# Designs tried in a protein design run: designed miniproteins, single chains, continued (4). Part 50

Each design is a single chain, and the fold is of that chain. pLDDT is the mean over its residues in the fold that is shown.

## One batch from the design tools (miniprotein)

Design m13699
Fold by ESMFold2-Fast:
Structure m13699 (fold): chain A 97 residues (1-97)
Amino acid sequence: LRKMTPEQRRAFDIDVQVSLLEIQLAIAKLAFERAKKKGDKDMLESVRKYLEELRKQIEELLAQAKADPSVSPDTIATLERLLRDAKELIEEAKKAI
């Protein structure tokens, strides 16, 4: 009754990772806006590198989620949205440098 099944544990682990990625993307977006206002090219480059690493992590988790039938379609849709947002921020950061 109080132990998760292996399927429930995998779904929970993925949901935790999705939540962490959402927070990390929000932090990166805030850092990008601050760097852009200051015209700090070194900070913009650091934010771009951080976003590229986040994009890779989102892509890896999305592939894992799509391979697992216990993962909800809503979780997959959230990861696809995060991937789009990360790619858009990377392109904006490149243009701001």
Scores: mean pLDDT 83

Design m13700
Fold by ESMFold2-Fast:
Structure m13700 (fold): chain A 87 residues (1-87)
Amino acid sequence: AAPQTFDLDVEVPRELAERYLRVGDEVELIATSDGKDTVVLRGKVTRVEGNRVRIHATTTGASAADATSFELRTADGRVIYRVEFPP
């Protein structure tokens, strides 16, 4: 199956977004379950506007069914923030 691609809007504390994120940066969304990290999305930052970050994201096909948390990381492994999804 082809990877799914979409735009993802996330809220990040403004100071962290301004310090660590720039348009064109590669980021990953990582799901954590029982201490195991799984990359569920990879994307590129397309917009940074205060505390709002837009990411052009592609799914990896990995399962996040048992995930207890999600975090946004840069390609160099820097954790930016926890990403909250609606229930």
Scores: mean pLDDT 73

Design m13701
Fold by ESMFold2-Fast:
Structure m13701 (fold): chain A 68 residues (1-68)
Amino acid sequence: LTPEQEREVWEALALIYLAIGNLDHSRGNYDAAIEAYEKAIKLAEEHGLTEVAEQARSNLEKARADKA
């Protein structure tokens, strides 16, 4: 894979974890949502995906608030 293709793969994976988190959050599975968002954040930060990281962090905070 080229560096560009590798970035696309990591972006897709981070977005998949973000989507999993959103689904679990909407279902009230807050612990699962938190885990998925944390994975999305880690992948996004490791690969410079700033927008994905920001979205996942925002959604993580909402899931934590809803769990409390």
Scores: mean pLDDT 86

Design m13702
Fold by ESMFold2-Fast:
Structure m13702 (fold): chain A 98 residues (1-98)
Amino acid sequence: SQKEKDVEKIQKLTDELIEELENEEDRKKLLLKAIAAAMAVYGLSEEELQEALDLLRKNGREEDAEELKRLFEEFKEKKKDLEELLKELKELAEKLKK
């Protein structure tokens, strides 16, 4: 499906960008943004998002859950398309690379 192909494009770009980052915290920031982007292009329901957030919280990852929710809601509200999301991932990686 097109949604699966769009998620694969996000994953491939993220894998390429992550190799340029040496800091584990910076890699985590990029990964959270990539996951939010993938969720947005796939068109996750609010119920599916809530289940993912609850799983993160149950495993003590409250801050990651809040960041993921914030990014997903921003992308959805601003109606970010695939090209805009890929651009945002590239821009974040460049900022983290300093």
Scores: mean pLDDT 84

Design m13703
Fold by ESMFold2-Fast:
Structure m13703 (fold): chain A 91 residues (1-91)
Amino acid sequence: MQVAAGRSGKNSVTVVVKADQDNVLVSIYATVDGKTFLVDERKLNAGEILSVKFEAKEGKKVTITVEFRDVETGELLETISKEVEVKEELP
């Protein structure tokens, strides 16, 4: 499975997910200010891509958690987490 996540605008984050297996339920969660919410959920087959954009206020750290489950059994196959943040390097 593959996941990429990043800021796509001043107040937006884009998540791109690719499935490497058939019959995978993909659940995308975002955690902002200690609150976790479901961004999107979709069944994917091998080679299919899910791209979602959601609003996240500028300056907020966002943690993306993507869960991949078997559609028939509900078994968790893989979990991938990505942090999206603006990193300022000073002086």
Scores: mean pLDDT 79

Design m13704
Fold by ESMFold2-Fast:
Structure m13704 (fold): chain A 104 residues (1-104)
Amino acid sequence: MMKKKITAVVKADDGGASDKEVYELAMKVVAETLKKAVEEGADEIIFTGFSEKHKEELLAAGEALKEQAEALGIKASIHLENAEEVYKKAKEEGATIIEGELKA
């Protein structure tokens, strides 16, 4: 009976990554997050990410997540400007976190 939140986190602060690699990673995190949200009956998804160069790709993936989540009746929000605070809060609250990281 508590409202369940899932936080999706994309770590793409790699100067060598391509736009395509960042977008593909973010979309993988989106798919895993949506699956988890449906399985757990989540009420809300929070999308965030760490990237200096690929914010547009993270935003595009976040918008795709929001569209798909809304179609499932799940509230979704995108928070790219305060990613560190969102991630810290999710850890402190014991929220379910779905993480994706680019490996060199």
Scores: mean pLDDT 81

Design m13705
Fold by ESMFold2-Fast:
Parts: sequence; C-alpha cells; structure tokens
Structure m13705 (fold): chain A 99 residues (1-99)
Amino acid sequence: MKDVEQQMTDTVNSSISALNAMREELEREARRSSDPRVRLELDATVGMILMSISVMNIALDNALKSKDVDKMQDTSKDSKDLSTLVIDHARRVLEEARR
C-alpha cells in the first residue's frame, strides 16, 4: 500500500510540475505579445492547464482516500495521459503564437 501511494503521488506531482513549467512558458509569451487575440488564446490555454491541475489534485485525494491499489494505478495513468494531451495542445498554441 505505502509504495503504491508514494508512486502515485510522485507520478501526479511530476505531471503537475510539467504542466506548471508549460504554464510559465505560456504566461511569458502572453506578456511578449501585442496581439490581443494571441494573448486571449494563451490565457485560455493557461486556464486549461490550471483546470487539469485541479482535476489531478481531486483525483489524487480521492485515490488516497479509497485505499484501492487499482484506483491508484488508474489515477497515475490518467494523470500522465492528461498531462501529455494538455502539454501537446499547449505546445501547438505556443508555436502559433510565435509565428
């Protein structure tokens, strides 16, 4: 139990760290942009990242309360999958902003 809880916690926190790094890049680009439409798109993507972090924290708390190993493993996988999807989207938005 303890090792699975730690592995899940480490995985979720790693995913959140990657999302926060991407958020900081988007916020820097938004400050550089003079185009209000580009800034809005970057700000919307930051909002998507913040929502994803919130969902991950809720899922982590629920999994820890469940004491269910399968739920903890699913939470780890879902956090990785969600962070990958959101970061890939954010990278595309960032590339468009730098065009």
Scores: mean pLDDT 87

Design m13706
Fold by ESMFold2-Fast:
Structure m13706 (fold): chain A 104 residues (1-104)
Amino acid sequence: SPLEEEMRRLVEEAKELIDELIPQLDPVAQKTAEKIKELLDEALDPSASPREKARLLIEATAGATTLLLHALLDPSMSEEVREKLQEVVDLLSRAEKLALELVK
């Protein structure tokens, strides 16, 4: 399905950005980012149902949004990190919307 291919691409792009972000985050944020990556890996599993993929992406988007909010409140955090976290949230929000369209 073109929607499934687009969703997969968005998830893979978000995962790459998270991998780039992890070394720039504090230990608590790193743990959260690693949990988001685990949810994304599960969402990329071809055996996962459309409903399960939607649930996983809702959880991942919530986690990424929490990381962004903490980064926005942290004056020691670089603008580059905030911009990349915003991009992750935007990519995951789009992937979530596509996953919900695939739910029966």
Scores: mean pLDDT 89

Design m13707
Fold by ESMFold2-Fast:
Structure m13707 (fold): chain A 97 residues (1-97)
Amino acid sequence: GLSLREQMELLIERIKALAAEAVATGDRAVADALINLLKGVVEELRREGAPEEKIEELEKLIEEAQAAIDAGDYAKFKEIVEKFIEKVKEITKELEA
């Protein structure tokens, strides 16, 4: 199997690809699929022992991303997804320390 870091690196690349597609197309279905992927990443990190405080930070970013999509603000959506990716990298590094 893959290490946690390798699994998260693959998920991050998938997140980046879906975010780029959502921004390029404005397709709500692509954005909704990405939100579901972000939720899946949070559940994986929780299962791997991420602290609840860090999980709550990620969940707030998902709520902000959903609000940006609902407003049609794909520029803000992209910025929030980038912040989510940075937090996932930080948490993954801490879990593998």
Scores: mean pLDDT 88

Design m13708
Fold by ESMFold2-Fast:
Structure m13708 (fold): chain A 91 residues (1-91)
Amino acid sequence: SELERKAREIEEKLKKELEELRKKALELAKKTGSPSPEGTMKAYEKWAWDTMYGIHSGELVPVSEEELEEEKKLEELGKEIKELREKAKEE
C-alpha cells in the first residue's frame, strides 16, 4: 500500500528525530547535574513517544519554547502516522 509506505517513511523520520532528542536529553542531564543521567534520558524518550501518541504521562514536562516546539512536532508526526495507518486499513 502507498499509504503504508508513506507511514513508514514518516516513522523513519521520527526515529531520526528521537535520536536527536536522545542526544539533547543526555546533554541536559549533564548540564543539570542529574544523579541519574540514564533515568533522565529514558524519561525524555518516554515523554517523546507518549506525546507522539497523545498520551501525557507528566513524567517530563517541557518548560522552554524549544521543548514545546519539539512536543508539537512529535504530536503532529504521531497524528500523521495514525491517519495514514487508519486510511490504509480502509483499502
Scores: mean pLDDT 62

Design m13709
Fold by ESMFold2-Fast:
Structure m13709 (fold): chain A 84 residues (1-84)
Amino acid sequence: MQRTVDYIAQLLADGAKAAPTLEEAYQLGYDGGVSVVETYGVEAARQVVELVRKQAEEEKDPENKERLLAAAKGLQDAVDEAEA
């Protein structure tokens, strides 16, 4: 499980940094979060949120940091909706 969560978090982080806009970075995070919840459950999705947020804290490029935070917000919103 942890290897899969780490891999998904890295894939989403890389995708977010490559996103043309913050809106697309958010949507990537949201869609990714929905997929993780469906496949691995809410707790796995929460771990992905934490890992993406950690990457944002360690990011030196302000543009990349904003995209990572947008993706983490999308992931968190998907988790919150799944718990409703």
Scores: mean pLDDT 86

Design m13710
Fold by ESMFold2-Fast:
Structure m13710 (fold): chain A 80 residues (1-80)
Amino acid sequence: SSRQEYLEQVREVLLEWISTVRALLADDSVPVEDKRSQLDSARGLLAWARQHFGDDPEVQKLVDELEQLLAQLEADIARR
């Protein structure tokens, strides 16, 4: 179904963001302003995904994982 195909794309985008945030956390050479910009973008997507697809268990799991990583990224930015 079109809903299932859309859910697969939403999960792929969330997985891509999880990968991106992990890379940002591992790389101290990335400017703080770039990390902040990525944090803000990821937060917007996370809020949107939670609002529209928060009833899907896999989306909820990925959203929770991304939220924890974004909290770590915010703490990383604050320590610099």
Scores: mean pLDDT 86

Design m13711
Fold by ESMFold2-Fast:
Structure m13711 (fold): chain A 77 residues (1-77)
Amino acid sequence: GAMAEREEQLIDLLAERFGVSRETAREILKKAEAGDESPEARRVREWRDVVRYIADQLIAIGEEVEKWLEERKKKLE
């Protein structure tokens, strides 16, 4: 489903962006989702939120760049 696809994209993004393995990226996400009320779980959740914000920003930038390229392509035709 769409949510599972987004998780896979986030794992790939983490792995590429931070130069870690996909296994390491998946473990970070898994810990964030399985977090409890412990201080460690809270840090993992904060980390997840940062990662999600980075992912959302990259998606937004990607869309803006794509729009810019399409506009330029049509203008230069």
Scores: mean pLDDT 69

Design m13712
Fold by ESMFold2-Fast:
Structure m13712 (fold): chain A 103 residues (1-103)
Amino acid sequence: TAAQRGADEAGRGGNEAALGAIRGDAERAERGGRELARGGRLAGEAAGGERGRRGAQSAEDGGRAAAEAARRNGDASRRSGGAIAAIGGGVSAALAAGALMKG
């Protein structure tokens, strides 16, 4: 389903964004962040309702935070930690949306 494809894309994007943020790889983090945001939106739209919209927003916020942390190219473990937490929230929301559509 579209929700499952979105959840899978968000999961892959979240992993890439997190690794990019941790390693200071701006291109990897931005690419992962974009995949997370896109996957989250797709899963959220397929799930529908307010919960779906909140999941899509969380995924977008997580992706942007990861890209920003990487671009700053700072040994800013505190910023990277925040970005990773936001990514985790976005991925979890997208996966939950995918599970709902499977049932």
Scores: mean pLDDT 66

Design m13713
Fold by ESMFold2-Fast:
Structure m13713 (fold): chain A 75 residues (1-75)
Amino acid sequence: AQREQELAEARAKAEAWLAEMAALGATEAAQKYVDAVLRALQLHLEGISEEEYEELLAQAKEAFEEIQAKRAAIA
């Protein structure tokens, strides 16, 4: 199904990005971000409550900020 293809493609892109983040030493933060985003995408495709979606977005934002802080520390 199209939904299964979209999830598979998103996971493949996430794995490629995680490999790049691992090279920068940001593996743990990048994994948290990817997990939150993929979960939000899965639940969005399944029709979740807006409240649950907002909680996942907050988790993704925190993980993304942690990645940015690590990038700044390397620069």
Scores: mean pLDDT 70

Design m13714
Fold by ESMFold2-Fast:
Order: sequence, then C-alpha cells, then structure tokens
Structure m13714 (fold): chain A 57 residues (1-57)
Amino acid sequence: GIYKVTLDQEVDVYPGDILETSSGRKVTVMASDGRILYVDEPLKVGETVEGVKVLSV
C-alpha cells in the first residue's frame, strides 16, 4: 500500500529510495513533497526515518 507520513523536517529523498527506520525496518519512498512522504510500509508517530521524527500518519 501507500502510506502518507508527515515529518518534523524535510528529508532529501527521491521516489525509489529505501530508508531505514529507528526500529530497523526498511521503507521505500513512493513520493515526497516537503515534510510529507508517501512510503510503502506504515510508520508510527515518534519513530525516526533518516534521523527525522514522524509527527503524524
């Protein structure tokens, strides 16, 4: 599926990039727009992706 997440800062990522979460999971970037990412796996509020905190899902 595609999951929308809002981060507390922008991350310089492109569609197709694989990011690691603070829990050791890998997610693929589907799209990005500022602080908003669309990823292929669900994330949790308070988790970090590339050191940047997830604020909402």
Scores: mean pLDDT 83

Design m13715
Fold by ESMFold2-Fast:
Order: C-alpha cells, then sequence, then structure tokens
Structure m13715 (fold): chain A 101 residues (1-101)
C-alpha cells in the first residue's frame, strides 16, 4: 500500500535500511505493481553497498514503469559508486530528463 511505501521511504531517510526493506516488501505483498516499493528496495540495497541487489530491484521497477526517473537515477548512482563514469552519467541524465516531465 502507499502508506507502507511511505513508511519504507521514511526508514530509508533515517538510515534504517532493514526496516525500509521490510516495509517495502510488505507494500509489494499488497500490490506487486507498486513501483515506489521496487525503487525503495533498490535504494536501500544501494545504501547498504549491495550493488547486485540494488540493480535487480531498480530493473524490476523499470520493467513495471520505464518512465520511473528514480530507478534510472538509482542505476546511475550504482555505476557511480562502481567507478563506471560513462554509464553513471548516462543513467543520471535519463533520470533527470524524466523527472522534468
Amino acid sequence: SQRLTLLAQSFLGRGDFDLAIQYAQRALDLDPNNWQAWTTLGQAFLRQGNFDQAIHWFQRALDLDPNNWQAWYGLGQVFQRQGNLDLSQHYLDLGQRLASL
């Protein structure tokens, strides 16, 4: 649900990544098409340094909504942390352009 997704985003903002994951997963249990919950999972794993999981959840969010600027931006942040500057800039630019629409 949207309330569970907002709680997950709140825990993410506080640095409580395990709680962010738990509440985002509960949101997906109620609505598997909840792109915000997919994106929140990606961000939580990214902030934990689990890049493989972060990529997985951002790709799932993009499969659901290819206009999801947060997921494109998240992929850019993953590649930035991995030192792949060309891919990082490409995905960050995609996210910023979509956020302007």
Scores: mean pLDDT 85

Design m13716
Fold by ESMFold2-Fast:
Structure m13716 (fold): chain A 85 residues (1-85)
Amino acid sequence: HMEKIKELFKKVSKTEPLKEVADIFGEAAKNGSDPEETLRKALELVFENSKLAFEKWVEWLKKEFKEDPELVEILEKIRKELLSK
């Protein structure tokens, strides 16, 4: 499970245009960081830096993570938490 998550995070880190967000995923891919904490850091950063593009970015990320439904559930949980603030 973690090997697949690391590969997905590595792929996202190569395609993410925001350097700080790319670094979060790249670090998690190297170190095997907790997926929920990794997603929380990335989503919070994107939300603060690009609120207008946040929803489009999350939809893209859901497609990148479609092979891991648990990861998609964590992503949606954090997305809803941020949007409710």
Scores: mean pLDDT 80

Design m13717
Fold by ESMFold2-Fast:
Structure m13717 (fold): chain A 91 residues (1-91)
Amino acid sequence: SEGVKLIEKVLDYLGEYLKVKPRETGSLAERYAPVLTALLIALLDPNALSKEEKEFFTEVYRILSFDANLEEEPSEETVKKIKELMEKYNI
């Protein structure tokens, strides 16, 4: 779906930034678990991110963590919020 592709685009961007590759097989959440783990580790390290990066990473994590269906397909609300966030940060 277009929603899955948009979530993959933002997670691929984060994966490149954090130097972590997604897995090749599984659900959306399973494939991007390494990226989401690296994101959480970066957010817990006070020296890893600038203030702007921390704000962006926190918003991505918050939006994705509130979507109960992210295992298979993101909700329309999640897709809209990620699209708005990507536009705000010029991604």
Scores: mean pLDDT 80

Design m13718
Fold by ESMFold2-Fast:
Structure m13718 (fold): chain A 81 residues (1-81)
Amino acid sequence: KEVIEKNIENIKKQLGLSDEEKEELYKRAMEAFEKDGLPKAIGELVKYIAEKVFGLSQEEADEIGKRAEENVKKLLERKKK
């Protein structure tokens, strides 16, 4: 999906991720998107960044990822209004 690809490219440029880190991030996001949809894909992206780039614990990264997933769900609901 173009939105996921553009977001990952932007994240790579903004955070200085390696090609390997970008590829792992893309793989996780696409797997989550195909299985559970866009909110889950964004949650996995945020979780990866929090854990790998910001050095947060897995528990903290999971919480931030869940909040991002919830925020995307709310944005999609807002778009319907």
Scores: mean pLDDT 73

Design m13719
Fold by ESMFold2-Fast:
Formats: sequence, C-alpha cells, structure tokens
Structure m13719 (fold): chain A 83 residues (1-83)
Amino acid sequence: SLQARYDELVKQATEAAREGRLDEASRLYRQASDVYYQLHAQTGDPRWGALGDDYRELADLLSRHSPVEAATLSTARRILRIA
C-alpha cells in the first residue's frame, strides 16, 4: 500500500540522514514526497500535498549540503542524531 511505502521510505531516509548519508537520505525523502503527492491526487486531501511539499523541501536541502559542504557533514550527522 502507499501508506506502508511512505512509512518505510521515511524510516530509511531518517536512518540514512543519521548516518551522514545525506545524498541517499535526500533521494529517499524525495521518493516519500512523491508517494504523498500520489495520495493527494487520489484523495483530494490537501494534508497529503502539504506533507509532500515538506519532504520535497527537506530532500532539496539535504541534496544541496551533501556535495557542497563536505567540511560540515560531521556537524550535520551529529545534529540528525540528537533526539
């Protein structure tokens, strides 16, 4: 189901981000965003669209930091591991 798919993608993305694998986390959050947009299209519920937008923005942020800010990856890794 789409619900199981986005849950698993967000879980995998969060794990990748905590391990400092920001490019992989970005890719997985983008895939989760696409699933939320599919739910919005199927249901018409704007809450799914809003979640899609949020995860798309997070994916874009992580993608920009991974290749450009190699020197700050340790800091990003530490922040993502703090509860």
Scores: mean pLDDT 74

Design m13720
Fold by ESMFold2-Fast:
Structure m13720 (fold): chain A 93 residues (1-93)
Amino acid sequence: MATVRVTIRAAPGDGGRLTVKVLGPDGRLVGEGEAEVEEGGEAEVEIRLEGAPSGAYTVLVLGPDGETVVGSATVDVRAGGVAEAVITTGETA
């Protein structure tokens, strides 16, 4: 098991309930969480991954519609480890 810790920084005008999705190295959804963020604010969400192999994982932050990607990052995940991502909405990383 591994944990992905995602810090979300909302750009001005980009607040609300955001969905965080974690995709494995094969592009499959392996974890999901939600964060409520104030406009121009910051929130942290931790997503636990069960049975996930070590590798490069994609973190997607979706807007309040649950469909529009407002931010993304790639993280290196290791079994039993914690991977960290900082994502600012409106920026692709």
Scores: mean pLDDT 78

Design m13721
Fold by ESMFold2-Fast:
Structure m13721 (fold): chain A 74 residues (1-74)
Amino acid sequence: SIDEQKKEIEKEIQKIAEEAKERIEKNPSLVEEVYKETKERLEKLLKQAPEEIKASVQTLIDVIEHDMKKYLEE
């Protein structure tokens, strides 16, 4: 179902965000590299998402990208 696919994608997005935060915590000098790789992984998930949920997925991705960009601007 669409609801099940949405939950699966949201879980994967959260996992990607958690992995990125862990990598930055262990080595802050990698923040730009981690940001770029994370953005590419999230864009791939967005492309795989059903059209009906792309807007919701994009909103979640935007929140994560905004949070990660704060590390780049510090």
Scores: mean pLDDT 80

Design m13722
Fold by ESMFold2-Fast:
Structure m13722 (fold): chain A 93 residues (1-93)
Amino acid sequence: MPKFGSNKLALDSMTPEEKKEYEEEIEKLNEETLKRMKEIADTLQDDEEKKEEAIIELLEETLKKVAEILLKYSKDEKSLEAARSMLKALEEG
């Protein structure tokens, strides 16, 4: 899996305090996402199609939250544009 929150341009645009808050929010999101993935795997272990759909939905929700966190903390224009494009694609898909 790609490492969520490792956008160097976004991180380089942050103050040390903002970077700490950003890293804490991303870490919390990663922990919540992994917990939900385990719950999906345990609940839908006998239905692979529903499991796949639930995981895809969770990943899309997680990507939306990552984009929202980037929009909150990043001062890099390219990172902000990428985050906005991701949110638009997720809302249109």
Scores: mean pLDDT 76

Design m13723
Fold by ESMFold2-Fast:
Structure m13723 (fold): chain A 83 residues (1-83)
Amino acid sequence: KVEEALKYTKEGIQAVDKGDYDTAAENFEKAAKLFEEAGITPAAESYRKAADLVKAGKTGSEATNYTVAANLIVVGDLIDKEL
């Protein structure tokens, strides 16, 4: 579940690098849905924001910052569950 969400985030980032913003937005939206289903709401919100920014043509560090922040939130949640 979380692993699948991370796969979509990676594919979204790769799509941004290729200039395929429609594919990037779709992948970030899929990741957000999976993170929400996993109960990691802050990550889901960050990826939805990244998808919105990419759709608006606002790429680069702004969208990347939201995807990086979401990834760090996921890592933090996994560490908390192991403790």
Scores: mean pLDDT 67

Design m13724
Fold by ESMFold2-Fast:
Order: C-alpha cells, then sequence, then structure tokens
Structure m13724 (fold): chain A 83 residues (1-83)
C-alpha cells in the first residue's frame, strides 16, 4: 500500500542519515562498511515498494551514498597524509 511504501521511504531516509552520521564520526574503513550496508538495505527495500516509491527510495540512497562517499574520500586522504 502507499502508506506501507511511505514507511519504507521514511525508514530509508533514517538509515541514510544514520550511515552518514556514522561516516562523519568514524574512519574511512567504517564509512565504507556503512555505505555497503546502506546500498544493500536500499536495494532490498526498493524491491518491496511500488515502482514510483522504489525510485524515491533509490534517490534517497543515491543522495546519502554521494554524501558518504565524499566523507570517505576526505577521511582516506587525511588518513594517508596526516594519520
Amino acid sequence: TEEKDQKLLEDAKAEGESAYQGALTGNAESGRKLLERLNKYAEEVAKKASEENAKKILDVKDKYSKQIQDVIDKKEAEEKAKQ
């Protein structure tokens, strides 16, 4: 149902935000693991949603994945250069 799909979308947003915050507070390796977990989660959840809401879930995943990847790249550079 649309209501069920809305719950899946909100859960995906919460998972994305949690992964992003974890990436900000951890190291590059932990960030990579969080990104992998988020991608797997979003793939599973999108399969349960309608076509329209599956796109929204994947858009949320793509947004957070980009933000998390940027954090990972910065931390990896800092770890190699400064740590």
Scores: mean pLDDT 83

Design m13725
Fold by ESMFold2-Fast:
Structure m13725 (fold): chain A 85 residues (1-85)
Amino acid sequence: SETIARLQELVQELARAIHKGDREKALETIREIQKLAEELGMDETAAEIKRLQERFEAATTQEERQSIATEIVGLVQEAIDKLRE
């Protein structure tokens, strides 16, 4: 329950950072999500988030950043559903 709450909080932080155009805060949040996924033993999810982080850093438009963040949020929601079992 504590882990699920942390993941939900990070998803909300990422969404807010993207909405505000706060690229630095979004990157910090993505890194924290990746670290938490690794700590949970979700190696495939962590690897996908890392690839999306690299794409986010390379993104030049707000639309690209929003699209990438949406994919990260989807991966986190799938991880939360798995943890609820």
Scores: mean pLDDT 85

Design m13726
Fold by ESMFold2-Fast:
Structure m13726 (fold): chain A 61 residues (1-61)
Amino acid sequence: MSIDELIEFLNFVLPRPLSPEQQALLRKHFPDIETLKAATLEQLKEVLGELAEQVYRLIHG
């Protein structure tokens, strides 16, 4: 899965779409799904804020 495919998936499943700023930060910090799965909840909160817990559950559930 590419980062672009991941962003499309998140925009589909999340209650609101990711901002352009959040999308840029995701590409910078999590260039692939493997990096994202290795991320802590705290690292996700830095990029996604309140959406971090939902994303964390999606990738670890």
Scores: mean pLDDT 76

Design m13727
Fold by ESMFold2-Fast:
Structure m13727 (fold): chain A 79 residues (1-79)
Amino acid sequence: SLAAEQARRFEARAREAAEEALKSENATAVMSQQMARLIAEARELGAQHPEVGGEIVGAALRFASEAMTEVVLAARKKK
């Protein structure tokens, strides 16, 4: 389904964003910016596909939250 395919794409993008953010001294700030863009894109797709838009946005928010939590915890443990 479209929702499942887009969910997989957002999951992959969130993971890649986390890996790139962790290479930065400002990992949390970089990750926040990347996740804001990912969520905005998910909302745009959801508006174009209202029948599954909630599933697409929900998946993006879930994966963004999980990836952000990993980056924040990793950045804190670095000290």
Scores: mean pLDDT 83

Design m13728
Fold by ESMFold2-Fast:
Structure m13728 (fold): chain A 100 residues (1-100)
Amino acid sequence: LPPLLSPEKASLLVKPNEELLALLQTVGQTSEVLTMAEVLALVLQYIEAEGLLDPEDPSVADVSDTPLGELLGVERVDLMDTEGLAELLLKHSTVVKKVE
């Protein structure tokens, strides 16, 4: 597994947009509000389930012509750059602040 996000960013509660939520639901997620760590883990699970990992370099996923690539506007995802991937995912999510 690639390095985890910083604890502060990993614990950030987010509501994915409709397209991202639909993608996450293909890997079994039913909640509309998740932590960024959960969103990142589900996106990585989606990449593995769809067979998008580069066979020459499993740290890179080819997402060209996939719903994920279309959503993020990228052809490749560096799975070792978890911060960069999280920033792309945040562009398609709304940060939620709950008083608990």
Scores: mean pLDDT 75

Design m13729
Fold by ESMFold2-Fast:
Structure m13729 (fold): chain A 90 residues (1-90)
Amino acid sequence: GKKERLKELVEENRELLEKADLSEQLKQELLGILDEAGAIEEPSERILELLEELGEVLKEEPVDEKKLRKLATEIGIEIGMRKIKEAVGL
């Protein structure tokens, strides 16, 4: 299901981040986002699509940092929406 795909995408992106030519600060920020994304029990199609796009950006040489930061922001929004839903018991 979607949860299994989420775990695969999070792990693939962690491995890609380790190999990417990026600042240590940006790597740590993205690893934090991946950790939070991996904790989602019922992922949306949107979060899966964003994580697939993230993987494709991380495979590029050189990495498009502007596109990477935009994707990180969109992933953060999806995580935030899920946290709000869980906090209000929905």
Scores: mean pLDDT 83

Design m13730
Fold by ESMFold2-Fast:
Structure m13730 (fold): chain A 74 residues (1-74)
Amino acid sequence: VEEARRGAAEAAALGGGAAATAAWGSMDSYQKANRFDIGAAGARAAAEGARAGKDDEGVLQASQYGQLAHQAAS
């Protein structure tokens, strides 16, 4: 759970792109073990990271990556 949150937060901080995709890939490995909870935690962490440190556009991009991770887990 903590590693998934860290990956999601990193994706949020990066504001999308290839680097964010790599962070989500890391989370995907844990989803295979604890799929439902990990995906949800990752999406929440991405949204929180974006709100804490980003402008509105960064928040939107991070939120989209969070939702993609959650959908992949769900």
Scores: mean pLDDT 50

Design m13731
Fold by ESMFold2-Fast:
Structure m13731 (fold): chain A 116 residues (1-116)
Amino acid sequence: SSELKELVRKIAEDLGIELSDKEIEEIVKLAEVVDLNEYLDFKLDIKDIYHKLAAYFLLGGASKVKKFYRRKDTGVPFADTLLPKVKGEVEEIETLEEFQKAFHEYVNRVKKELGI
């Protein structure tokens, strides 16, 4: 859907990652078919399809992550798998609980900004 593509565009912008339209469409398609409850090796509350898409993207498509980070200027939380691609100043998120909170706050903020 166009709303899911706009969410991916906004997340990519906040990460400083450049994605083609084809790459955005592939992320949306893959996120829709992944069962995150069986895919992730930790608990993350997936409230809706937008949270599911954001989780898939922000974790770099990986089920096992070593560390979590936040980009300081945009507040976008992400996993170590994306770290080589992220632009700007980052800070480590030391606990899974802090990542879970930052993730939900971020997705809810972006949904509000996009009017969804």
Scores: mean pLDDT 85

